# Ledger of designs, part 35: designed miniproteins, single chains, continued (3)

Each design is a single chain, and the fold is of that chain. pLDDT is the mean over its residues in the fold that is shown.

## One batch from the design tools (miniprotein)

Design m9196
Fold by ESMFold2-Fast:
Structure m9196 (fold): chain A 91 residues (1-91)
Amino acid sequence: GEALIEEAIRVAEELRRLGEEENNPLVVRAGELALEILEKVRRGEASKLDVEITIGLVLLLRGVGKVVGELSERQEELVDRLVELLEKIAE
């Protein structure tokens, strides 16, 4: 419920801040996309499909970052945790 959404928002904010701190625009964008969908979920304005599309986009950004060699272990761990939380919200 709401507690799960609030945890996901905290993780997404941490990811965005880490991306800003480490100058990684892919990680910043992943956090921003997650925050946008989570705000819509809180308002009852997001479908399950909208959340699933956002998960796909976050995973794409993660994949690009890993291929380019610009994804730290800490960034990858936070992205993976965020995806797990978004998947639970989409259930």
Scores: mean pLDDT 86

Design m9197
Fold by ESMFold2-Fast:
Structure m9197 (fold): chain A 77 residues (1-77)
Amino acid sequence: MSVEERYAYMKEYLAPRIPASVLEDPAFQAALRRLAEVTEGASREELEELALRAMDLAVQQRLPLAEAFRRVADELA
């Protein structure tokens, strides 16, 4: 998968799981793109697990979703 394909796949996976206002937030889109960039070679299942991990982190640490996704991406870089 290309970076754009991983970004699109994760966005589609997240669409029923997070508010549309968050999906359209430029900060969230940048964080999700960063996660797509650092996950070269990841399967669809691995991308889903990473997205769920970022969502769980946001809940546990009371972070905005953009920040949680950026932190997961930074840990993988």
Scores: mean pLDDT 88

Design m9198
Fold by ESMFold2-Fast:
Order: structure tokens, then sequence, then C-alpha cells
Structure m9198 (fold): chain A 65 residues (1-65)
């Protein structure tokens, strides 16, 4: 479905941003971009996208410790 595909694309984008934050050692930049992605996501997906972003940022934080 279109809605399922849109959700998966947003989740993949969140994961990509977090991975780039780890590789560039720019966790602050990744966090700012992820916050913008969540705020601009369709309302019906915002909670799921926010949850994925929080999960990925926590993982990235641990990787950069």
Amino acid sequence: SEEELEREILIAFVRMVAALGISSKDLEGAKELLERIVSKAPPEFQEDIRREAEKELEYAKKKLE
C-alpha cells in the first residue's frame, strides 16, 4: 500500500540519517535533522517516526561513547 511504503521510506530515511551521524561523528547534526523529519512527517506516522528516531539516536550515542 502507498501508506505502508511512505512509512517504510520515512523509517529508512531516519536510519540513514542516524548512520551518517555515527560515521561523521556529528550526533548533534543528526539529532537536529531527525527532529525536523519527525515534525514534517504526516501526522498519522509522527509517533512511529519519532519512536524510530529516538531508538536510532540512543544507539548512535552508545556507538560514539
Scores: mean pLDDT 83

Design m9199
Fold by ESMFold2-Fast:
Structure m9199 (fold): chain A 72 residues (1-72)
Amino acid sequence: SRAARLAQTRVTLARLAGEGEAEVIDEFLEALENKDEKKLEEYIEKLIAADPSLEKEDIIEVGKEILEERAK
């Protein structure tokens, strides 16, 4: 299901943050919030290179959920 796929993407991003990709994830979230399409593409590419099981659309959806949670 979509919910299970997004949950798995969150787990993968949390793992990558623990493995040294925390700065890349923070930069991705900043680019997503600022709608900087060029930086967004660059950071998504870096995340997929770190874990090829990640998909661009799922990364973006999880990022939007994280930004919404941080705004509360």
Scores: mean pLDDT 85

Design m9200
Fold by ESMFold2-Fast:
Structure m9200 (fold): chain A 62 residues (1-62)
Amino acid sequence: ETVLDPAREETLRNIIRVIKKLQEEGASDEEITRAAQAIADLVRENPDASLEELEEAAKKAV
């Protein structure tokens, strides 16, 4: 495991939380894949994206 800085680690934790929440709500593997892609695109544009922005990106991709 490579830990570069606290902000990067927090973003990864937030991504995991969003994906886990979608799984708990019954999202399909296809929906999870689309959500993950949308999150990846958002993080690429804005590496400091908030939990709310990550959730919104995932929700729009489903």
Scores: mean pLDDT 76

Design m9201
Fold by ESMFold2-Fast:
Structure m9201 (fold): chain A 91 residues (1-91)
Amino acid sequence: SVREKLLRLIGLILQVIGDLIEIDRLLKLPLPEELKKELEELKKKLEELLKRLRELLRRPEEVTDEELEELEAELAELRAELKRIEAKIQE
């Protein structure tokens, strides 16, 4: 349904915004240059994903379930990368 697609898109947008806020928090820490670079590259990928999600929100009725599954999988991979970087920061 269009309602289900809207809720999924909004959910993805909110998750990406939360992850971007966390990255900005981490970038304020005194980090090794390699970790800072990894966070900046991850931030760029999440910003590009956010832009794509906002564009899809203009016409949610045209979004396929396959596209939503691909976007959810892409976000899951980016979030896994964030967790890996966070683990390195804690060590």
Scores: mean pLDDT 89

Design m9202
Fold by ESMFold2-Fast:
Structure m9202 (fold): chain A 60 residues (1-60)
Amino acid sequence: SPPPQVSVETVDDVVKTVEELEKTLPGLEAVLRVNDGRIAVVVYVDEDGTRKILVLRQRP
């Protein structure tokens, strides 16, 4: 099994982005929210069964 892929994205609103991902991302396994909701770590499995990690950072 390949190691999990990690990506980092800067967004305007982390809470809103997470809510959209919870509605649209079918392989969503977990969301960890830190720093008063300005950072979220999203763990999901893609259509190929590969586990991926997305780190969302709110724009300052």
Scores: mean pLDDT 80

Design m9203
Fold by ESMFold2-Fast:
Structure m9203 (fold): chain A 61 residues (1-61)
Amino acid sequence: DEKEELLEIINNAPKVIYVLDRMGRPIKFIPGKTKLSDIERAIEALGSYERLKRNIERQLS
């Protein structure tokens, strides 16, 4: 499951990740405390899994 792979990446991140939703509001992911439901909620808020994944990968580059 691609969402579970993304969850592992987030929870093993060296820092807190911030992504902006469609309205410009911050969504915060805390390593070791992020759940699958948080990812699903973020996908709905951004409107795309691909957009969420790209934003997270960009911050971890």
Scores: mean pLDDT 83

Design m9204
Fold by ESMFold2-Fast:
Structure m9204 (fold): chain A 65 residues (1-65)
Amino acid sequence: SLEEEIKKLKEEQFKLGDRAVELRRRMATASGEEAKRIAAELSQVMDEIAKVTKKYRELLEKLKE
């Protein structure tokens, strides 16, 4: 159902948001190669957040009558 799909996307958004916060905190104390790896992961997580947000908006449009 649309409700189940929305719930799944909301859960994904929460997980990605938590991951982004964790990575930003780790970035603050990281250096060298670890900082580069964290930056790359953070960039990937931010891209995934954008994709999930777009899909969430599309599903909300479908609930509109």
Scores: mean pLDDT 83

Design m9205
Fold by ESMFold2-Fast:
Structure m9205 (fold): chain A 90 residues (1-90)
Amino acid sequence: SLRAEREAGLARYEEQFAKESAEAKQRTQAEGPAAGREAIKRLQYMADMFASAADAFRDDPELSARFRALQQQAQDEADRLAREIAEAEA
């Protein structure tokens, strides 16, 4: 069903976000601030993607809300990483 396809898509995005978030932390620790800045760009791209998905699924308020939650999480992770990099370069 369309609902099942949307739920499967959401699950894939949740898994991809978890992977990117973990990789961002690992790469910043291993490769330093330059790798961290590239990770921030990826997290920001994911936030934009999740915002677009939330708008696309306006007909499903529950699904839309879940994508907005992922958008906020991606932005929060990007902001955290940016602060850590700024502190490391101070």
Scores: mean pLDDT 84

Design m9206
Fold by ESMFold2-Fast:
Structure m9206 (fold): chain A 100 residues (1-100)
Amino acid sequence: SLAEELRAAVLAGDEARIAALKAEAAALQKELAERYAKLSEEEKKELEEAVQPLDEEAKARADYYRENADDVEVQAEAYAFLLEALEQIKKLIAELEAKR
C-alpha cells in the first residue's frame, strides 16, 4: 500500500505527499539497518542468499530506470519497486528473528 501511495503521488506531482512518503521510506530503511546490525553472521549470510533474486531483479531494472529518468511513470515504478523491496527485506529479517 505504501508503494502504491508513493506511485500515485509521483504520478500526480504531489510534492508534499512525495516528501512525506519518502520520509516514511527513510525511517523504514533506518529500522531495517538497525535490525540487520543485530543479526548473527549466520543470519546475515542466510539473508544475503534470500535477497539474491531481489538484487538480480534490481540490477536488471537499473538500466531501464536510468535510461527513462525523465519519464514520470517510469520513476513512479522505480519508487514503488524500492518500497516493495524494503517490505520484502523486512519480512525476511522478521522470519530470521522468529527462528531464535
Scores: mean pLDDT 80

Design m9207
Fold by ESMFold2-Fast:
Structure m9207 (fold): chain A 68 residues (1-68)
Amino acid sequence: DKKIEELAKKALEAIDRGEIPTRDQLKAALKMAKKGKLTEDQIKTFEAAAYVLFMDDIRKEFREILKK
């Protein structure tokens, strides 16, 4: 759990710096979102990042969380 939280934090920090988050960092963020541990704005940010990076499988899962 703590390692997943650290990877998700690194994904946010990468996006804030204009850097490309890794697929593993985005997958960690997705796990945090599924546990209800991310804000709606953070989930929208990760959905947009996954879309731009052509990670449609991850983007779709973030989108489904936002619909709930």
Scores: mean pLDDT 81

Design m9208
Fold by ESMFold2-Fast:
Structure m9208 (fold): chain A 90 residues (1-90)
Amino acid sequence: VEEYALELARRLAAIPGVVSVEVEFGEEKATLTVTVKVPTSEAAAVLEAVEATLREAREELPVNILARTVSVEVEGDTTTVTIEVVVEPK
């Protein structure tokens, strides 16, 4: 699981607008905290890129990938989205 969580973290961190990916390892799972911070006009495109990356990873990697939006904050013209991604064995 660790190697696949780190691979997914690298893929997500490569998306423009993803400002951080934090990885926490549990017994048989990893939790990724993905922070997107972009101009509000760009938020939809960046979130679509995140979802496309997660969908591709679900097809390619021998792990279950569960994702949920934890928070959405809009401050002026900036949108910050926090997404929790859990990587676990199939």
Scores: mean pLDDT 82

Design m9209
Fold by ESMFold2-Fast:
Structure m9209 (fold): chain A 79 residues (1-79)
Amino acid sequence: MEKFEKAKKLAEEGGKLVVEGRELIKNAGDDVSLISRGIGLVLRGIGLAFQAYLLGKEVGKEEEIEKIINEAGGNFKRK
């Protein structure tokens, strides 16, 4: 089950990067450089989450991977 373990790690990392990017954007004020960096982190996080979902789908665990992404990322939609 190496693919599933990799998917979980990618899901956790992707979610964390999205959270980090969102917080950086919120705390940037008018600093365009920090806003740009935050956007880059969000996009990278989304890419990792997508890779995790594909790996999870290969092993029939896509729902579990989606839960991990949602939990680590606090849901991409603001709550």
Scores: mean pLDDT 78

Design m9210
Fold by ESMFold2-Fast:
Structure m9210 (fold): chain A 101 residues (1-101)
Amino acid sequence: SDAERQAFLDFMLEEAKERGVEYVARKVATHLLPLLSDPDPAVRLEALRLLTQLVKELGGEFARAIWPLVEAALRALLSDPDPAVRAAARETLATLREALA
C-alpha cells in the first residue's frame, strides 16, 4: 500500500540520520541487486521504481553512496529484453544524475 511504502521510506530516512547514508545505501543495494537480476521482469521493474523513489526521498548524499553499488546493474538494465524495464532504468539513471547535480 502507499502507506506501507511511505512508512518504509520514512524508516530509511531516519536510519540515514542515525546510521549514515552509506549504511542505508549498502542495505538498499544488498536488497535490490538480486531483485534487479530477477528472471521476472515485473520484479526488476518494481526494484527500479523503488530505487527511483528512494533517490527522490533521500537526495544527493544517498545518490552518491548508492551509485557505485548499482551503476553496473543499471547500465545492464538499459539493454534488458523488456521495454518497460529499459524505460524504468533510464528514469532511474536520470533521477540519479539529477540528484548528483
Scores: mean pLDDT 85

Design m9211
Fold by ESMFold2-Fast:
Structure m9211 (fold): chain A 87 residues (1-87)
Amino acid sequence: DARAEEILRRATERALEFLEPVVEELRERGAGREEARRALEEAVAAFPDELARRLLELALRLAENNTEEAQEAAEAEIRAALARELA
């Protein structure tokens, strides 16, 4: 449990460090929601850290469709990714 939380925390930190300059650039040039979403999807797809990339992909999907069903699917994918990291 504590190990899973630490892995998630570090993966989140890596994801934010990677994505933060992209988000700031989009904000500075006044990019619209759809343009920003596309740019973020492209940046996420190029990110080499599998766990951090999975977390970002799930965050983007939930931003577009935040239903209980989508949340359950996201939790299952995160759980599976953590199981691979812990093995």
Scores: mean pLDDT 71

Design m9212
Fold by ESMFold2-Fast:
Structure m9212 (fold): chain A 60 residues (1-60)
Amino acid sequence: APMKVLVVDDITDEEAKAIIKAGEADLVLRTVRGASPEESAAKAQAELQRALAILEEVKA
């Protein structure tokens, strides 16, 4: 089955964990914005790493 990714503007780590535990999404990402394309890319990379850490915590 395809991985279900949820993108939201704002969410707590606790809410993200609850969504993953409920089976509503496999990965939960926040929308991020920077002052430049380069800053936006850096923030997106950091957000992806945060989301993967939450997924690993729930999976454990």
Scores: mean pLDDT 79

Design m9213
Fold by ESMFold2-Fast:
Structure m9213 (fold): chain A 101 residues (1-101)
Amino acid sequence: DLSPAEKIEKVIQETTLEFRSLLENRASPEDVASVARDATRRIEEILKENGIELLESLRERIAQYIRDLLNARSLKEMRQAVDGFMGVMQEIKLLVKQEEK
């Protein structure tokens, strides 16, 4: 069985590939935001199953980057929002890994 941090890493890897494909195909902001919401849901499920609480500050940053994705008017703005969102996902992974000892 995968550890919680390994499960989160899998979500990060799969989400990175999905974002890359969507950005290369000039997908809508709504489609890109949908992928971010799905990744967030998957990570929240992993955290809940393992009794780990997501910090409110990280939850607020996720919500902000999803708003930034929905409001993106250019590929550059969309890439910036994706990079910020993925940065939060990496921070969650590191926090979970520290909890695993």
Scores: mean pLDDT 87

Design m9214
Fold by ESMFold2-Fast:
Structure m9214 (fold): chain A 75 residues (1-75)
Amino acid sequence: SLREKVEEILKELERLREEAIRAGNEEAALELDILIGLLLLVIGVAKVTGASDEEILKKAEELLAEARKIMEEKL
C-alpha cells in the first residue's frame, strides 16, 4: 500500500541518519534529522487537512531524494 511505502521511506531515512551518526558526520546527521522531522510534520498535517496517501508519498520520495544527495555529498 502507499502507507507502507511511506513507512519504508521513513525507516530508510532513519537508517541513513544512523549511518551518518556512525560515520561521525554531525552535519549530515542533523540535516537528516530535519528531513525526518519534515516528513513527520507532513504526515501530521495530512491527518488534519485530509491530504491523500499519494500526496504524502510524493513528499516522502522528495525528502528521500534530498537525503540521498546529502549522503553522497557529505559522506
Scores: mean pLDDT 84

Design m9215
Fold by ESMFold2-Fast:
Structure m9215 (fold): chain A 81 residues (1-81)
Amino acid sequence: SHHMEEAEKLLEEFEKEAEELEKRIKEARQNGDTAAVNEAVAELVEKAKELSEKLKELVDDQTFQEYAKHIEELFRRIVSG
């Protein structure tokens, strides 16, 4: 459906933004820049929150839970790596 296609596009955009934030976090960690790490993590949190709010409007509860799990796994990988 159009709603599913829109949800997939939002996820792809988020994954692209998350990849750039992961790069920034890794670089900041290598430089010992805790402030830059915290800033990039905060930006990732805000983007994940905005995505979740949009996805709830577009997809059913089961699909939302699948997407939420994917977002959580991506977030954990980026923040922990």
Scores: mean pLDDT 85

Design m9216
Fold by ESMFold2-Fast:
Structure m9216 (fold): chain A 78 residues (1-78)
Amino acid sequence: MMSIEEFLEYIQEFSKAYIEKDYKKMEEIVEKMKKNSSPEMQEIIDKGYEEVKKSKSKEEFEEIVEKFTKEVTELLEK
């Protein structure tokens, strides 16, 4: 299972890919996170990514990323 530090690095790369409009890179990062995640964490990541794909603004993207980052880090602290 990935550490909180590794997860935060993935989130940083994901946000950078979003700024660069590299949607393929965003998908690759999500896949890497899921491979190192429990089934419960995979569900949270999948829901967050679906919301990101439906987001219409940078502000919505930031709110979605903040929410699932919090949910995943709370699971990793157990």
Scores: mean pLDDT 80

Design m9217
Fold by ESMFold2-Fast:
Structure m9217 (fold): chain A 80 residues (1-80)
Amino acid sequence: MRAELEANYAGGLAAAATPAERELLRLLYELFARHGVEEVEWEGPPVRSDADARAAVEAQAARLRELIAEAEKRRREALE
């Protein structure tokens, strides 16, 4: 679980071409570790600045909150 997340983060960090991409991966790693997600990946537009990295992480955080809420709703519906 966490080992997979750490391995993905290390691989992404090694492949990162810019400081902004490294910051994006660090923020995504922290976000995904907090929510128990095993993979760190960014498929959005190229990250050119720390501001872009923060905006990307905020968008991913909103998406993760939506997915977690949907998963919890499905679990509750399965119990009824």
Scores: mean pLDDT 61

Design m9218
Fold by ESMFold2-Fast:
Structure m9218 (fold): chain A 88 residues (1-88)
Amino acid sequence: SMDAEIEADIDAALAKLEEQKAKALEKYKKAGVSAEEVEKRVEELKELWEKEKEKIEKLLSPEIAKKVEEYIEKRIEALEEIAKELKE
């Protein structure tokens, strides 16, 4: 089912998140991305999620909606950690 495929995709993305975070940090340092630019993207992502989460909860099963929320929250946390490391 589509829900099962979405769940599998989220689980795969979560499993790779730490490696992707490390690679993104290295790429951003090489590209000269500022901590402030990453912090702005975090703010934009938080605002987008607050606007869209109710729609996602209505479209997906409660279990899958919770996994989507977990993924978004972990993505936000990873970007916040990248911004913190860029300030060092």
Scores: mean pLDDT 80

Design m9219
Fold by ESMFold2-Fast:
Structure m9219 (fold): chain A 65 residues (1-65)
Amino acid sequence: MKQLVEAKAVGEIPEVGEEVVVTLDTGEKSITVPGVVKKVEGDKALVEVELEEEVEVKAATVEKA
């Protein structure tokens, strides 16, 4: 399942279309998944991630792969 996540950039801000690594905090656990940047706004990126099921995201960070 594809899900869009707003993630705070750690280190250098990624570019639109770049492959990145996203760490998702679901409140229950943290998971790290690959993603693709769809939009950048300030120090945050909107990243498309593919997950086995839809998860509720409490916080997210993104870094270049």
Scores: mean pLDDT 78

Design m9220
Fold by ESMFold2-Fast:
Structure m9220 (fold): chain A 74 residues (1-74)
Amino acid sequence: SREVERARRRLAALKMLKEEGDALTAGKLARELGVSRRTASRYLRYARSVSEVALGIEIAGLELDIEYYEAFRA
């Protein structure tokens, strides 16, 4: 679904930022996720604006939401 796809892209972006830190660029993120550089830049700006604890909580929440949507997607 579009909602699950959007959540998956957001989750992947947050995980990549957490894993690679300063090495991650909007261009690299855009290529890896298959999204526009503008979309990648927005994800990076958001992720860098929050604390590591807040990022961890959002990642866990997105993983649970995706699992729930996939389990009940019929």
Scores: mean pLDDT 73

Design m9221
Fold by ESMFold2-Fast:
Structure m9221 (fold): chain A 106 residues (1-106)
Amino acid sequence: SLEELIERAVAFVERAEKKLIEFMKEVNAPEEVIKKVRDMFAEIKEAIRAGDFDRAMELFDELVKFVEEVVEKYVKDIKKRIEMESFLTLMRMWMLEFRREAEKLL
């Protein structure tokens, strides 16, 4: 059902948010940067709860752009950069799959 899909997608995004915030804390990103990431994830979750997976994907792409800028500015450890970029790629693949599943239910 669409309701079950929304619940699964929100739970996934909440887990992804927690892990990305942990990465940002490890690289000593400023609190204002961390706050902006939390605010962006809140908007993504609101779009998902509304069943608007197209908007959720647009908002997610904006999050990816912002995090890539943060990585370039604050992350000097090559291994940590690869971990964060790989995680963003994996999150995007899952978001695309949730959108695909939503299209079949609408």
Scores: mean pLDDT 87

Design m9222
Fold by ESMFold2-Fast:
Structure m9222 (fold): chain A 76 residues (1-76)
Amino acid sequence: ELEKLKEEVEKLIKEAQEKYDANTDPVKRQKAGNLIVAARLHLVAADWYYEQGKKEEALRSYKTAIELAKKAIDTA
């Protein structure tokens, strides 16, 4: 279900951003920040594919965004 994946991405990006904002380590912040930006870009791409009816492309992009957001959380 693409809608459920979108909700998961948005939730994980929010959690990553909150951890990023709380972190005082500049190296971890730079790495986590880059991962958050990448996750947001894949979310935008996934939403665009979903609007175009490209369900398989949307699914892949949402899953990539989830992986990147989880990495950002682990890094922050």
Scores: mean pLDDT 86

Design m9223
Fold by ESMFold2-Fast:
Structure m9223 (fold): chain A 72 residues (1-72)
Amino acid sequence: LSEEEIERLTRLLAYVVITKGVPIEELTVEKAKELLESLPENIRNDLRAATHAFNLLSEEDQKKLREIAKQL
């Protein structure tokens, strides 16, 4: 994955954990894939909402999501 794609997926994962209330500690690579696939196309294509969600997370949580995104 490119650095740009990793950052995109990281933001989409942040959107999922915030909006669906999924604890980051429970977020496996397999579950992350399923959750990303379940996102509506309009959310997947509009990174503004996802970027806002990412900025609501701590730096520690942001790093954890980025590590999951690298494995996707």
Scores: mean pLDDT 80

Design m9224
Fold by ESMFold2-Fast:
Structure m9224 (fold): chain A 81 residues (1-81)
Amino acid sequence: APQVEPLKEEELEKIRKFEDEYGEPLSEAIRNNDMKEVEELVEKMKEFIKEILEEKNPLAAEELIEILDYRVKEALEEKKK
């Protein structure tokens, strides 16, 4: 038996879509102080995470939250320098 429960292909695809569509654009919007773009992206990301949680995929939701946190942290660190 597998020692770790793997994410389904559908869950992996959702995680990849989230990172591709929102991760990089969010980091750029934060660096550029484009508050309108930040608001629009954050709203889309919240809805995406909410849908994943409603599907009872807490591990996938956790990965999405980590991606969001990582991208925000990177953009803020770049902005400090």
Scores: mean pLDDT 72

Design m9225
Fold by ESMFold2-Fast:
Structure m9225 (fold): chain A 60 residues (1-60)
Amino acid sequence: DELDKLVEEISEKIKKGEVIDKKTLEKAFLLQAKENGVSEEEAKEAMKAFIEKYKLKVKE
């Protein structure tokens, strides 16, 4: 399952304090939003909140 793999990858990088690709993070949030019937706008807001909460280093 692609979403499960993305979530695991992101979680591991967060635990290690590593830089996360913005596109990888965005893809995971958008896939989760589609699965749960959540809007793209809500997914993007959730992603921003997640980055802020965990003080994530994100790159393009």
Scores: mean pLDDT 79

Design m9226
Fold by ESMFold2-Fast:
Structure m9226 (fold): chain A 73 residues (1-73)
Amino acid sequence: MEEKRKQLDEAYQRALDRFKELKEKTSNENELKEAADVLIDQLREAGKALGMSDEEIDRRIAEFKKEVEKLLK
């Protein structure tokens, strides 16, 4: 259980770091929103591959969406 949770946490952090890096390189809001959608899908797939519950995956995606929204302001 813990190892799978740690892997999901690492996937979340990688997605967030990648989004932050993209924001540093571009101010194009449409491009950033498209990138965020791709990262959300990748995070969902990673969680499913790890056998995490839908609740755990949705919680992580919600956290990611909040961070993306803050960064896009």
Scores: mean pLDDT 80

Design m9227
Fold by ESMFold2-Fast:
Structure m9227 (fold): chain A 91 residues (1-91)
Amino acid sequence: DIDYYKKLIEYLLSLPPEEVRDILEFMIRLDFRGYEAGVITDEELAMTLALVRILREKYPDLLPPELQARIDELYAKHKELVDKIYEELTK
């Protein structure tokens, strides 16, 4: 839910950038694998992408280039849903 993800974002932003990178990379790679396997829904993927967008605004170079490229591809595909969730997460 939205309140959980808001708290998660605040928690992640309180950590050193190297820890944020490691946690975020793990989470994204797991969710992308789950999405390909049909375990993660479009809505769940869009939530992860909205979270990533917020963190990338603070740390634009946080993630490896190949992962950033994949994020951008999936963002383009799910743009409307991600933008809607982004608004909810940022108020």
Scores: mean pLDDT 84

Design m9228
Fold by ESMFold2-Fast:
Structure m9228 (fold): chain A 85 residues (1-85)
Amino acid sequence: SMEDIERFREEVIRLLTSVGIPEEEARKFAEELVEAVLAGDDKAVEETLLEIQKKLESLGVPATTRTGVILRLIGLVEDLRLSLR
């Protein structure tokens, strides 16, 4: 539903901003993930997650924290996929 999509956007933005990604860039990543999930494009999801990981590395986020962020994003993507079935 549109409510599940909006909740997903808000949770992704909150997560990414909590680790130092600027809000505008966090919104862009959230929208890229929404578009990829709605298209059923697993490759686009993986590519966006890789871009997020590279951004976190560029910001000096520790490896353990980066892994936790990516795993949480994967969980949020799976929850969104389940809500759309």
Scores: mean pLDDT 88

Design m9229
Fold by ESMFold2-Fast:
Structure m9229 (fold): chain A 99 residues (1-99)
Amino acid sequence: SARVEKLLKEAEEIAKELKEKHNLSESVYNRVLFNNLLTLARKEKLSQSEIAEMLSKLIPVLTPEQILDLERRFGREMTFLVMSEIASTGSTAAVERIG
């Protein structure tokens, strides 16, 4: 959706600005981006589908620790639903890597 695309772009721009200003490594950049997306999902009360849409664009770069963080913040059921939504959009390889 346009709203998800706008929020993703804003989160990425903030993370990139911090990366450039503080010379963050790629792994730190990815953590900052992931945390920004989780924070926005909570603040904006994004629907399950909107969360899945945002994360489907980021899942290929998520570490096992970040997947565990998603489970801790939203619970195992929500993580499963997000993975299911990602699979339906053709990101099957990312879902298999998580499972």
Scores: mean pLDDT 66

Design m9230
Fold by ESMFold2-Fast:
Structure m9230 (fold): chain A 89 residues (1-89)
Amino acid sequence: TRAGIEAAAEALREALSKYIDPSTAEEIARLAREAALALAAGDEERAAELEAELTRLLDEVMSKLSDEQRKAVQAALAEAGRRIAAALA
């Protein structure tokens, strides 16, 4: 559901804000939300574009973090991915 996707993105933003800049956490959550909503709407091309942008931003952010912070961010992303997948089913 749209509400489920939005809730997952907000939880991701809150989790990421503990380890990265809040504005960057908001951008990551926004891209994840928009990609999931595009996929839910059947716009696979738009979803792929947003996923590519999200991957690029995540690669940049992760390269600047410690090993401990990277593990925490990866855990938050995995949890968000599970919640989004459930909302899309």
Scores: mean pLDDT 85

Design m9231
Fold by ESMFold2-Fast:
Structure m9231 (fold): chain A 67 residues (1-67)
Amino acid sequence: VEELIREAEKLLKESKNPKAQKYFKTAIENLRAGKFAEGYGSLALGYIEEGNYDKAKEYFDKAVEAL
């Protein structure tokens, strides 16, 4: 969880896309709250906004597994 939150924080700092930034921030909040499905889902949406569809699919699959 700590590594995943660190990854999301890095993405938030490096992103120039306000919509992606909002999704990464939401992912961090959900992951810190122990809401893993919502956290992974928000990460996937952030990656979609960045155009990284491979990572988006990876995190979407993790979100489904966490349900």
Scores: mean pLDDT 83

